# Ledger of designs, part 80: designed miniproteins, single chains, continued (4)

Each design is a single chain, and the fold is of that chain. pLDDT is the mean over its residues in the fold that is shown.

## One batch from the design tools (miniprotein)

Design m14759
Fold by ESMFold2-Fast:
Structure m14759 (fold): chain A 75 residues (1-75)
Amino acid sequence: SKEGVLKALESALKVVETSKDPRLAANLLRTAALDVEPLDPEAAAQLREASRAAGAGDMEKARAIIEEALKRVEE
């Protein structure tokens, strides 16, 4: 459902904004992508990109990717 995808993306955004552990953030984002893939493959791909950015320590890039995904899904 659209509501399920939005909830997953909002949770992912909170993880990126509050986490002090890039590795943990990356793992949580990867799990979120798996959960979202059957509902919205594009959002899942964006979460995988955000996971890779977070894993590299680029939390600002991870946040930007998730914010873009949220904007798209809310339309």
Scores: mean pLDDT 85

Design m14760
Fold by ESMFold2-Fast:
Structure m14760 (fold): chain A 87 residues (1-87)
Amino acid sequence: DAILQQGIEEVKKAGELKDYEEAARKIIEALRRLGAEGTADQVLQFTKEATKQMLELAKNGGSKAAASLSGASVEGIGAYVDAKLRE
């Protein structure tokens, strides 16, 4: 729980950044750290929150670059979660 809550707080702080590229990088870094220490269920919960924050950043940025970064990050997160569930 503490690890998951820390990860969620890091995602929210990243979402407060106005630079969607920087925010996406920080979110993925937080996910990788959680994946090393968390359970598959915790990674899934984190992924849901991270996806939500990245979609909000893409909407606020209103650019093709923001949408592409969000999409690529979601695909990368999805692949990571799929691998974690197969442990």
Scores: mean pLDDT 56

Design m14761
Fold by ESMFold2-Fast:
Parts: sequence; C-alpha cells; structure tokens
Structure m14761 (fold): chain A 88 residues (1-88)
Amino acid sequence: AAAEAAEAARRAAERVAGLTAKIAALSSPELAARIREAGARVVRLLEEAAEAAEAGDLERARRLVEEADRLFQEEMVPLAHEAYAEAA
C-alpha cells in the first residue's frame, strides 16, 4: 500500500546515502565529489517518491523510483566501478 511504498523508498534513500559515503571514502577527492553529487541526486528522487506515495500518488512515486534506479545504474554504478578500479 501507499505507506509501505513510502517506507520502502525512505529505506532505499538511507541505504543509497550510506553506500555513497562508503564509496566516496575509498576515492580520490575529485571522484568522491562526483560520487557524492550523484548519490545526493538519487537520494532526493527517492525522498520525493516517498512524499508522493504518502500523498497517495502511487504513479508519481513509481516514476520517481524508476528515475532513481535509472540514475543509480547510469551514474552511480559506473562511478563505483571507477572507485574499485582505483583501489585495485
């Protein structure tokens, strides 16, 4: 239901924020800045999705989660691979 969708989005935002901080800590200052910027954008979309779900707009919540997932896959995952490549 709407409450469950909102809670899931909030938990996802918290996990992305934590992951962002951990990956940034492994990186050069320049790469860390890019990781923090991308992570902040994903977190913001997930927080907006939670707000939309709480308001009962499940279609908007779903679109925002899909946007957050796309941004995570297209920006965060490549940045994480770059961070791991530097660490290797």
Scores: mean pLDDT 85

Design m14762
Fold by ESMFold2-Fast:
Structure m14762 (fold): chain A 56 residues (1-56)
Amino acid sequence: VPSAEQFSSLSPREGSVLELVLEHGLAATTPRMVAEALGISVSTASRLLARVRALL
C-alpha cells in the first residue's frame, strides 16, 4: 500500500491509474484498460501503470 506521502506526490494521470488498480485489482489492471480509460496510447498507459505498481 502506498504511503500517504507517496500518494500525495502522484500526478493526476498516475492518480487515475491508481484508482483503476484499486477498483479492478493490480493483476487485473492492464495497460489496455488504462489506455481506454484515460484516452492515451497503450505505451504511455504501460509506463504509468509500471510507476503506480512501483509505489504499491
Scores: mean pLDDT 74

Design m14763
Fold by ESMFold2-Fast:
Structure m14763 (fold): chain A 74 residues (1-74)
Amino acid sequence: SSSQQRRIQELAERGRAARTPQERAEALYELGLAYEAAGRHSEAAAVLQTVVDRYPDTPVAAAAQARLDALRAA
């Protein structure tokens, strides 16, 4: 729990520090995974949806879509 909370905080900070769309999409994708691992599924879905909608041309967009679909099917 505390280790998951620290990871979430670290990734949120990386997102804020991001200088490119690519870097921000990667941070948001990892943040989505961290929320998912913490059982925070609504927050994971919201962040993954942001990656798909705002950063569709990044390498993580397809992976974000697949995880979002899995969360919505659960």
Scores: mean pLDDT 85

Design m14764
Fold by ESMFold2-Fast:
Structure m14764 (fold): chain A 72 residues (1-72)
Amino acid sequence: SSQLVIDQALGVMDIHYSVLKRLLDQGKISLDEAIAQLQRVTARTIRALEEAGVDPAPVREKTAELIAELKA
């Protein structure tokens, strides 16, 4: 179902966010690099959803939220 595919995509985003946040907090990457890596993951995820005919809006919304969290 489209909902299951969206839930899986959001879960992948959360995993990537957790890794990037840890690296940022440890001073191992810059904020700009963390945002750039998250945006690359997002672009791939959106493309996969669009190819599957699934609305990527929840992933776009989640990405904006996670970028705001990285900047806080």
Scores: mean pLDDT 89

Design m14765
Fold by ESMFold2-Fast:
Structure m14765 (fold): chain A 68 residues (1-68)
Amino acid sequence: MTLEEVIESLTPEELRQLKEQMIAIAKIDPDNAKEVLELLKRVYEKTTDPEKQALLKEMIDEIEKALK
């Protein structure tokens, strides 16, 4: 499985856990954060679950904010 497929298969609860970890990583490693951002944007476009879509959007927004 690709990382994109793994993220898409996560439950909303697992996505919340992942969100906290990815935001923390983004603050200390901007290059990895940029790769994660592109991946999350692709998953967001494919996601049909509104709860997962909302969580993915929050992750994208927080990571973009952390990179400024």
Scores: mean pLDDT 76

Design m14766
Fold by ESMFold2-Fast:
Structure m14766 (fold): chain A 95 residues (1-95)
Amino acid sequence: MKEKYIEYIEETLRKKGVEEKEIEEGVELMKKEATLMELIQAYLLAKAEEGELSEELVEKVYEELKPELEKRGLDVEKVKETMEKMLKKVKEKKE
């Protein structure tokens, strides 16, 4: 589950011209230290920057993560609300 978000973030950093060594070190830190919530936030931010953040994507990510979020004792509704707020903010920025 973490791996797909890390891979997307990794590709986004490469597209931005971040050095391969820094990407590799960042990926290892994300695998070991980053929480699932932090990876979700970074993933959604990267999607927003590329103009690919959609309501359908937010819903799909939420559905995939819901069991893991519940297992970890995270507030599932708060996570969904955060994702929806990010989508709304991106639309407002576009104006």
Scores: mean pLDDT 71

Design m14767
Fold by ESMFold2-Fast:
Structure m14767 (fold): chain A 81 residues (1-81)
Amino acid sequence: MSEEEIIERAEKAVRKLIETAESEEELADQVGILARILVQEIEDEKVALKVLERMLEILKEENKEKGAEVIEQIIEDLKAR
């Protein structure tokens, strides 16, 4: 799977979670789970970082502050490795 295809799939997944989550707390939990799975499955840490940064951009665009904070923490943890 290409970097572009992985990013597109992550974008669609985040937007669906935004649409279907009943609360901002549920969204933050679900987005955090998705991000952790993606970090584990994506072998290239640079690609994983780009995917997480795109997820963060979408959450900020949609004013999902709690979800954005969860993704920012995962990005920080990944960069600290």
Scores: mean pLDDT 83

Design m14768
Fold by ESMFold2-Fast:
Structure m14768 (fold): chain A 85 residues (1-85)
Amino acid sequence: SNRERFRQLYAEYSERLTRLLTEIERAVEAGDEERVRRLIEELEQLRVEMTKRLRELSKGDPEAEKEAQELVEHVTTAIDGLRAA
């Protein structure tokens, strides 16, 4: 079902997000500006993919739509914070 596919994909994206954020934190602490830029680009690509895929699978499910919106907003906030630094 779309709900089962949504839950699986949500979990996969959450794991990828956590991994990317951890790598970005390590790169920032190391002062590796080039790596930080590449990881932010990967994070932006992940956000685009998440927005498209999770919203398609959550369509007509208000609970899933809210979860998709919150995860996308979390990624957007992280990107904006990293760009402002």
Scores: mean pLDDT 85

Design m14769
Fold by ESMFold2-Fast:
Structure m14769 (fold): chain A 80 residues (1-80)
Amino acid sequence: SKEVFERLAELAEEAARNADDVEKASELLTEAAELALKNGYYGLANGLMTMRMQLFNGDKERARESALGIAEGLRLAAEI
């Protein structure tokens, strides 16, 4: 649904803004992954959890860019 895509985008954007705070960014990505799973978006949920792993491994910039890219795609999908 449009509302789900918008909420997922918001969570991903907030995670990107907080990438320097690994704990907070990881919590936001976990919340987004759980929302994706509840709505049957298994591939998206897997991608979000992979970014969470990247944060714990110190790949903060890669996680930030990936989260912003997902958010942009979700914003575009929500317009349809």
Scores: mean pLDDT 84

Design m14770
Fold by ESMFold2-Fast:
Structure m14770 (fold): chain A 65 residues (1-65)
Amino acid sequence: GAMAAEQAALAGGLRAAGAAARGDAEKSYTEGINGAQDTRAAGGSEELVQRVLDGGRAAARAAAE
């Protein structure tokens, strides 16, 4: 349901942000993809899945500098 998808999106975003905070751009990128897949599996909208992907990519780019 929508609540499960929002929880999956939040968990994925937090994992991606945590990896980025540790300077791990590769892990941040991977966690963003995993979070997006979990969000889709939980019945998340395509807009929510895209937000998770975009957030993970942004976190990975920040860590890669």
Scores: mean pLDDT 83

Design m14771
Fold by ESMFold2-Fast:
Structure m14771 (fold): chain A 88 residues (1-88)
Amino acid sequence: LLEEAERLIRQGEELLRREDYAGAARAYEEAARLYRSAGEYDKAIEALRKAGVAAMLDASSRGDREALQRVIQDTNERLQELEQQKAA
């Protein structure tokens, strides 16, 4: 699980370098899900932040202001949820 999550982080970094922002966001999202499942909340939070940044870059590259605002709001809400799960 952790090895797969680490692989997905590296894949997301590679996709960001190629400006495949949507692909990077998906890779980081999957890494965050795996880290959360493993109880690695700090790493899940970091991966989710990376996913949010990639999704914001994707929306910005398309000029989609509505998608950009939704990504910002969704990412902040999901980060708060993960921080609450970590505290529990």
Scores: mean pLDDT 85

Design m14772
Fold by ESMFold2-Fast:
Structure m14772 (fold): chain A 75 residues (1-75)
Amino acid sequence: SLEEAIRLLKQAIEALKAGNTDEARALLRQAYILVHNDKEVASLVTKAIQALDEGNTEAALKYTEQAIEELEKKL
């Protein structure tokens, strides 16, 4: 559900802030499955995962926050 995707992304934010990179990546991947039909949100989640894989936690955080904002507009 949309609400579940938002919860997973918010948990990913907390994991990113705590430096729990593997947990954040797993949560982002779970959220991607729920949002894959939303091209804009799916793109933001993909960019967050790519940034995290490149060691850019700040970019991953910003893309994840943008994905949450786009989903919240639909609630």
Scores: mean pLDDT 89

Design m14773
Fold by ESMFold2-Fast:
Structure m14773 (fold): chain A 60 residues (1-60)
Amino acid sequence: SERKKKLIEQLSAEEEATRRALEDYRNDPEKRSNPVLLGFLEAVHETLRAMREELEKELE
């Protein structure tokens, strides 16, 4: 499905953007002082990855 492929592309881009944000967050001492925001960002990244992997499996 073309729609599914497009969604996978979008999820992949968001996953990459979130990964870079996590790297930036972990390397910034000021941001590391807020564990709630770090945990939230980690949860968002995990969710995006899981959604992408599920959709990719459906295209097998």
Scores: mean pLDDT 79

Design m14774
Fold by ESMFold2-Fast:
Structure m14774 (fold): chain A 87 residues (1-87)
Amino acid sequence: SHKEEALELFVKAVELLGGTREDGERVFNMVYEKLKKSKDVFKTAKELIERTTEALREAGAPEEAIELLKQGVLAAAKAVEEEKKKE
């Protein structure tokens, strides 16, 4: 659920930036793997959001794409936390 939501949010954000669905899937996979390796998933997600949103704003990215990417990172963090809670 959250994992599929995150994937679609990343795809939509990347497509708004002129990328493809495949580019969005690659970005999702990189973020998801980084969050899985984190000891503090939500802290890592917040740091990723702060770093990438600043860079994207400086590059002139539309606010809609930035907001979708932000929501995608948060949904990915929720999906990773749910996976880590399964014994």
Scores: mean pLDDT 84

Design m14775
Fold by ESMFold2-Fast:
Structure m14775 (fold): chain A 65 residues (1-65)
Amino acid sequence: SEEEKEERIKKILKRISELYRQALETLDAEKRSQVQELATKAMKAIGDGNLEEAEEYVKKMEELL
């Protein structure tokens, strides 16, 4: 349903925000750049309707933290 898709998008966006904030507080500049690149790719995937792809980028962000 559209409601399930909206909730999924909200969860992805919240997780990206949390991971990006944590990266700014804990990681060096090079790793922060990698997290930023992955966040950008995840946001683009959401815009393209590819929620599975966005979730894979979030997993990669988690691996850097």
Scores: mean pLDDT 86

Design m14776
Fold by ESMFold2-Fast:
Structure m14776 (fold): chain A 82 residues (1-82)
Amino acid sequence: SLAEFEAEVRAVQEEVAARYEANPDLPERELAEELRARLMEIVRRYAPEHAAAFAEAFDRMLAEEEVPAELKEKIQAALKAM
């Protein structure tokens, strides 16, 4: 269900955030790549048809020096549409 999808996404985000809070010197790129891989696994299980679009949006976010509010909104919209 969408609720189960959202719960798994939230759990992964909270786990990664907690690891960063515990050690802020952790490489941000490696944490972002782990977050991407784990979120992609969830997307492929619940909404495989949206996996490519989600990956593209996430990759664009990682490539930016600053993440525009519009890009964050698009990523959140893609997650909610799944």
Scores: mean pLDDT 66

Design m14777
Fold by ESMFold2-Fast:
Structure m14777 (fold): chain A 59 residues (1-59)
Amino acid sequence: SKEEAIRQIEAQAEMLKNAGYKKLADELQSVAREMEHWSDEQALEALAAAQEKVREAAK
């Protein structure tokens, strides 16, 4: 659901901030706020994109 996707992105942003990735964490927080106004489908696409960015940052 959209609400679950938003929570996952917010949780991921908090973990990234604690790990020192503040810029990426701030970007994910902004996306999560915008997702409140998006459709469920758009929110799920945004979650997938955010997870990909996190994977790239971890390489």
Scores: mean pLDDT 79

Design m14778
Fold by ESMFold2-Fast:
Structure m14778 (fold): chain A 60 residues (1-60)
Amino acid sequence: DLRAQALALARRLGVDETLRRAPPAQSSKAGYDKMRDYVDRTGEQGLLDLGLLAYGVELA
């Protein structure tokens, strides 16, 4: 479902094709955790949107 949500968000933001073409960066688990922590402490919605688009299946 997170993948579907990421695709829907990408379509809304106009980057749907980019997300479809680019594979998710799964080797950056540490980077993902750091980004998630940053979002939680700063409240940066832009980072949340980027995270959902790039790592749709990793955002729990």
Scores: mean pLDDT 52

Design m14779
Fold by ESMFold2-Fast:
Structure m14779 (fold): chain A 102 residues (1-102)
Amino acid sequence: MPKYVVNVTLVLKDNSQEAIDRVKETAKEAEEEIKKIEGVLAVSVSDPYIATEGDNKGKTVMDITVFAESKETAEKAAELIKKLIEEKLSDILESVEIHIFE
């Protein structure tokens, strides 16, 4: 059982195909880079969906989930995702939520 889980929720500013494609390609790049980190057990990336509840209800969102052996690995994965998002997606994202769970 993974000891730590990183959940990243990307909230899109618009739902255009161009914005969705950019988020998907960046998420795919993040997945490949995260897999190179020692102690990462698994990475999953969701398809874009419309949030049905909570603060993001009605907004287009995508999730990245990382399963890690240690808090250090989880923090490294979160920082890598944050860096890629800030460099490539800052113009099309309304918000980014990053949570680490034990």
Scores: mean pLDDT 80

Design m14780
Fold by ESMFold2-Fast:
Structure m14780 (fold): chain A 93 residues (1-93)
Amino acid sequence: SAAWEALPEEEKERRRKLAREIADKLFESLYEAALAGLSEADRAKVEARIAELGMDEREAQDFYVNLWLIMTSRGEETVSDEQLARAVELTQA
């Protein structure tokens, strides 16, 4: 807040760059985990939903990550229609 606003612009840019690099690495790790953790049948369900909704590459990656986070938070091993619907909501938010 006030402490952030008092920082020089160069320091703000440096911190924004670092935060983005950390976020990008976390996102990449989650996406790779989703691809490794999902069965071929469950990936086919995800790909069908991506095609149905006309998702671009970034939206498709966000959808995989959101689905994986829902599944892992619930300890679920298979993809349900409810999980797919919830992942779509989070991706489009």
Scores: mean pLDDT 83

Design m14781
Fold by ESMFold2-Fast:
Order: sequence, then structure tokens, then C-alpha cells
Structure m14781 (fold): chain A 92 residues (1-92)
Amino acid sequence: DLGNQLVAESLPYAELARAGRVLEAARAMAERGDLLSAAMVLAIAGESEETIREIAGERAVEAVRLMRDFQDEENRKRYLALLDELLAEYRA
């Protein structure tokens, strides 16, 4: 299950996030190649799209935008395609 894998891989950074060190946690995730988790942590914390772009990149910003409008079929297809690309880079 992809969701369970992302949660498990994010667990080491949960302590940083709870200490208010969300930017440090997100940068550590991005350094590992986990750009989607980095973008999600920043989005949940209320960080700007500019901050997300600087840490996780433009495709991660697009994935977050598409996720917010997930009811749209075209947005769902685009989100899944970006997710596949981000995961391929993370596993490479």
C-alpha cells in the first residue's frame, strides 16, 4: 500500500515536524528524493507554493494543486501521472 509506505518512510521526520521544525523535516525528505512527502508536509503546515517549489520542485506543487481538486476526473488523471513520475525518481 503506497500510503502506508509513505507514512512509514516519513516517520523519522515526524519528531522534527512536531517540534515546529517542518522546513527541516521537508528538506530532509526532499534530500532522500521523497519530493511528494516533502510537499505534503509543507502543504499541511500551511507553507506557500513558493516554499514547496523551492524544496520539492514544480511537479510536487502541481501534484498538491491537483489533489485539492481531486473530484475533477482530468485532475485525478494528472495527479496520478505526476505521482508515478515522482515515485520513479524516488526509487531511482
Scores: mean pLDDT 67

Design m14782
Fold by ESMFold2-Fast:
Structure m14782 (fold): chain A 78 residues (1-78)
Amino acid sequence: SPEELGDKAAYGAVRILELLGVKPTEEERQALRDAGLFAAEKGYLTEEHDEISAGGVALSALDALHPEVAKRLLERLK
């Protein structure tokens, strides 16, 4: 379902960020869940995506839906 694909993508995005040394806030985690669901509903996510690949899609969707959240998150990587 779109909800299951979106949740998988959000978890993958959180894992990518944690590997990069960033712990997402609850606001950022919610924005990633919104982005994952959006990507799933648009058909950008499939069962063939692994968690990390799905996470990359959610991060791309985050920039489109919540650009200020994406910007603040990227600033924490620098």
Scores: mean pLDDT 83

Design m14783
Fold by ESMFold2-Fast:
Structure m14783 (fold): chain A 68 residues (1-68)
Amino acid sequence: MDEEIERMMEKLKALLSTLSKTAQLTFLQHEIAHLERLAAESTDPEEKEFYLRMIERLREEIAEVEAE
């Protein structure tokens, strides 16, 4: 699970590196909102945990982008 999250975060960071700071923040906020909905609607405990961990990692990424 953590390895899958890190792989997705690596791919996401590569994509974000091509965007402006404003676009990065907008994208990350939108993705968090989407994942929060998926987590709330999920009936699979493993899938729900995956979404919650992704949300945590995306919030950390927002903090890093804002610090630039």
Scores: mean pLDDT 80

Design m14784
Fold by ESMFold2-Fast:
Structure m14784 (fold): chain A 72 residues (1-72)
Amino acid sequence: MTLGEHLVRAAEERFGPEVAERVREAIEKGIRRSGTDSGGMTLALDELAKRLGIDEAVEVVNRGLQLYLESQ
């Protein structure tokens, strides 16, 4: 599973499916524009910060990273 999939899961667990879907859309858009996973992560963080605020966005990213590292 990719880091992006774990970010979507973390967003769904904490804020529900609407936020998770917006994060997924942001990741896909970022990857399409940049051709890189890091571009997807940048847009996902921006979308989370706009909807939830920066502190909550950081918590979702930290949870997603934790899930990703535990899956390796």
Scores: mean pLDDT 76

Design m14785
Fold by ESMFold2-Fast:
Structure m14785 (fold): chain A 110 residues (1-110)
Amino acid sequence: SMDERMRELIDRAIELIREAARLLESSGVPENKKAALELQILEGLMLISLGVGELTNDPRFAAEQALKLLEEAIRILEDALPHVPADLQAAMRAIIEELRRIARELRELL
């Protein structure tokens, strides 16, 4: 159940990172397009980390790597926030807050 909870948190983080990348790409701002690409790279690395954990029967290692990547995604989003259009600010702030909540819960489980 603890491994299942860690997986649920990581899967939710990936969904939110994907949503954030779409919002950034849709903004048409060049700086936001770079941030969107960086988030897509981190999403790919999180999925690879989950796959490695499955293959090696080491869900804790996978969760530790996913947490590091999640914390980097939060930093990228916070740096991008001033360049996000006003109409997308509330949605982006909500995503950052939820990702921070997930990172805290995941850290407590590790």
Scores: mean pLDDT 88

Design m14786
Fold by ESMFold2-Fast:
Structure m14786 (fold): chain A 81 residues (1-81)
Amino acid sequence: MSKEEIDREVMVSLARMALSVNKLALRKAEKEGNEEAAKLFREAVRKNEQAVRAAEAGDFEKAKALLKEGFELSKKADEIM
């Protein structure tokens, strides 16, 4: 078991957790009829899905960048909720 294998498992888990949280936030925004927030959360979900794929491929720098982009989008969505 290499350090790289452990780092990948951690990064994949973090990306999947972020994806799950933002999918729930998207459902809440859609239920509340806040289409502008829903659009931002939908884009955050897309970034988190890309982050999961990058993490699974072992591209940790790309995964971190995509997670940061998703976080910035979800933060903007929260500000208009």
Scores: mean pLDDT 86

Design m14787
Fold by ESMFold2-Fast:
Structure m14787 (fold): chain A 93 residues (1-93)
Amino acid sequence: SARERMEEVVREVAEVARALGRPVTPEALLAVVREEHEAVFGGTPEAEELGRLLLELVEAALARDEEAFARAAEELEALLRRVRAERAAARLA
């Protein structure tokens, strides 16, 4: 369910925060995600789009907004499907 997926996302972000020695509060978890977004997803339009959708997904999960989470998850799945198809085509060329 969407709720179970939200709980999983919150748990994974909390594990990253603990590994980095950061507090496990909603504010600290958002700060960790934003810091990782800036460090990892800068540089290409595709990486920036992926980072934006991941941030939206985590923000929705922390806010317990099931509708926003489902919307972000659908957009993320569509982007990942597109990127995988493009990479598969590039390897065959």
Scores: mean pLDDT 71

Design m14788
Fold by ESMFold2-Fast:
Structure m14788 (fold): chain A 92 residues (1-92)
Amino acid sequence: SSLEEQAREIIREARRELERAERDGDLVGIYHAYRALAYAYRVLGKDEEAAEWQAKADAVASQLPAPITRYSPLALEAEVLLGIKEIIEGIE
């Protein structure tokens, strides 16, 4: 499906952003990359992998001052894509 193709592209982009954020020591970037991966894997129905990425995001978040105010377009795109998938599946 087109949603699965979009999720796979988000995974590719999130892995590139993760590598950049890790190189730069950008914990907020690492957090958002993990969130994007978690949402995208959930769109693919890979719930176990999604849970592992979410656990990594939560672990990084525990090291950051709350609230995390920096926005991530990629993480938002992944979250919206999951929401669209859930709505479509709920209508069937």
Scores: mean pLDDT 84

Design m14789
Fold by ESMFold2-Fast:
Structure m14789 (fold): chain A 69 residues (1-69)
Amino acid sequence: VAEELRAEADRFEKQGRPAVALASRAHAYYEEGKPEEADRLLKQAEEQFGPVETALGLIHAAIAANAAR
């Protein structure tokens, strides 16, 4: 699951969707048991892109994580 989320984040970054990419990477860190790193990335995304874009990224990451199961 974490691997799929990181690959997806790389794709979003390449597509010019940095807020969604950061949120997906943060979700991958949660899946790997690194919540402090996840929280840092989420805070960065909210500060740079706003809470709506960050929330959409988290929703997308959660759907991807569920689909990977």
Scores: mean pLDDT 71

Design m14790
Fold by ESMFold2-Fast:
Structure m14790 (fold): chain A 85 residues (1-85)
Amino acid sequence: IEKLSDEEIADAEERIKELEESDPVAAEYIRLAMEGAKTGDKEKLIEALRLLHEHLLRQGEARGDEAAIAHMEEVTKKMIEEIKK
């Protein structure tokens, strides 16, 4: 698996910045996932994304925001699939 390109890093950082406005804890987990991706540590990346997923499910359940949960699930799955390729 290839390390994240500059373009992929920039896209992820932009998404993290947007997320930090609404959910700083989720942004922290995504940053941790990016660190794993940058260093090629798949285990760290997958663990961080799992923590992010659990956090977002709890947040969405508390807020009742199914659309936000669905969107973040999709983003998280894409990141994991990209790493597995």
Scores: mean pLDDT 69

Design m14791
Fold by ESMFold2-Fast:
Structure m14791 (fold): chain A 108 residues (1-108)
Amino acid sequence: SLEQQIAEAVERKDVDGFIALLGQLVDEVESSEEPTPQQLHDISLALSLAEGLLLNQPELFSKEQLERLKALVERLRELFSKYDTPAAKMMSSKLDSLLELIRKVLEG
């Protein structure tokens, strides 16, 4: 249901809804002892969709929305920095790439 809600928010170009759903996912993962395979899948999907929106339609994002998205991505980066698994390292690389993309969009 969360995966479907995230995809629907992106299809509707509902950036606030997308950020709220990602925030819910971040809160859920931070409350877990370690991320589950389902949570890793949902995060990976959300990050891929965020990257696609930023690359193809950056004008959909206000500066405030970009700053909120950046804060959520930074929280995930901090969380995954605690783990030495290959999956966590791949996720960290994806998060670092997304942070750089958000920075470029914020700077113009």
Scores: mean pLDDT 86

Design m14792
Fold by ESMFold2-Fast:
Structure m14792 (fold): chain A 74 residues (1-74)
Amino acid sequence: SDEAEKAVKEAEDYAVRATSLAGQGRVEEARRELEKAEEALKKAIEAGASDKDIQGAQNGIRKAREALEEAERA
């Protein structure tokens, strides 16, 4: 659906922003963007996004989470 496609794109975009902010040591901002990415993914799943699109967004969120964990240990 259009709603699912939009939510997938939002999840991916928020995850990319979270990764970038974490790389800059901007931990609080990165955490907020990661939370938005996770919420957008939840909406995508509820809206019936394809398994392929869900997997793509999950991979983006995983990378963002890893980057945030590294930044928090600095």
Scores: mean pLDDT 89

Design m14793
Fold by ESMFold2-Fast:
Structure m14793 (fold): chain A 85 residues (1-85)
Amino acid sequence: SPETEKIIEALKKLLEAQYDILKNKKVPSEEEIKELEELAEIVEPFIESLSEEQRKKLQEVGREMMETGDIEKAYKEIEEIIKEA
């Protein structure tokens, strides 16, 4: 659905920004912070609707991405988890 695609894209953008900030030491602007907060508001209700198992899978995807830097793998895993939810 269009709503599912919006959530997937918002999650991808949030994880990419988190990686850039934490690993590449990017300092986000106030405008970029506002955009990230808006993306978080899109995904938060969906994350809260997920089962404990699904939330743990998403958390593990984020952890692995932060460790490996394989953002494309994280994107695929997010799509699979969200579409199966």
Scores: mean pLDDT 81

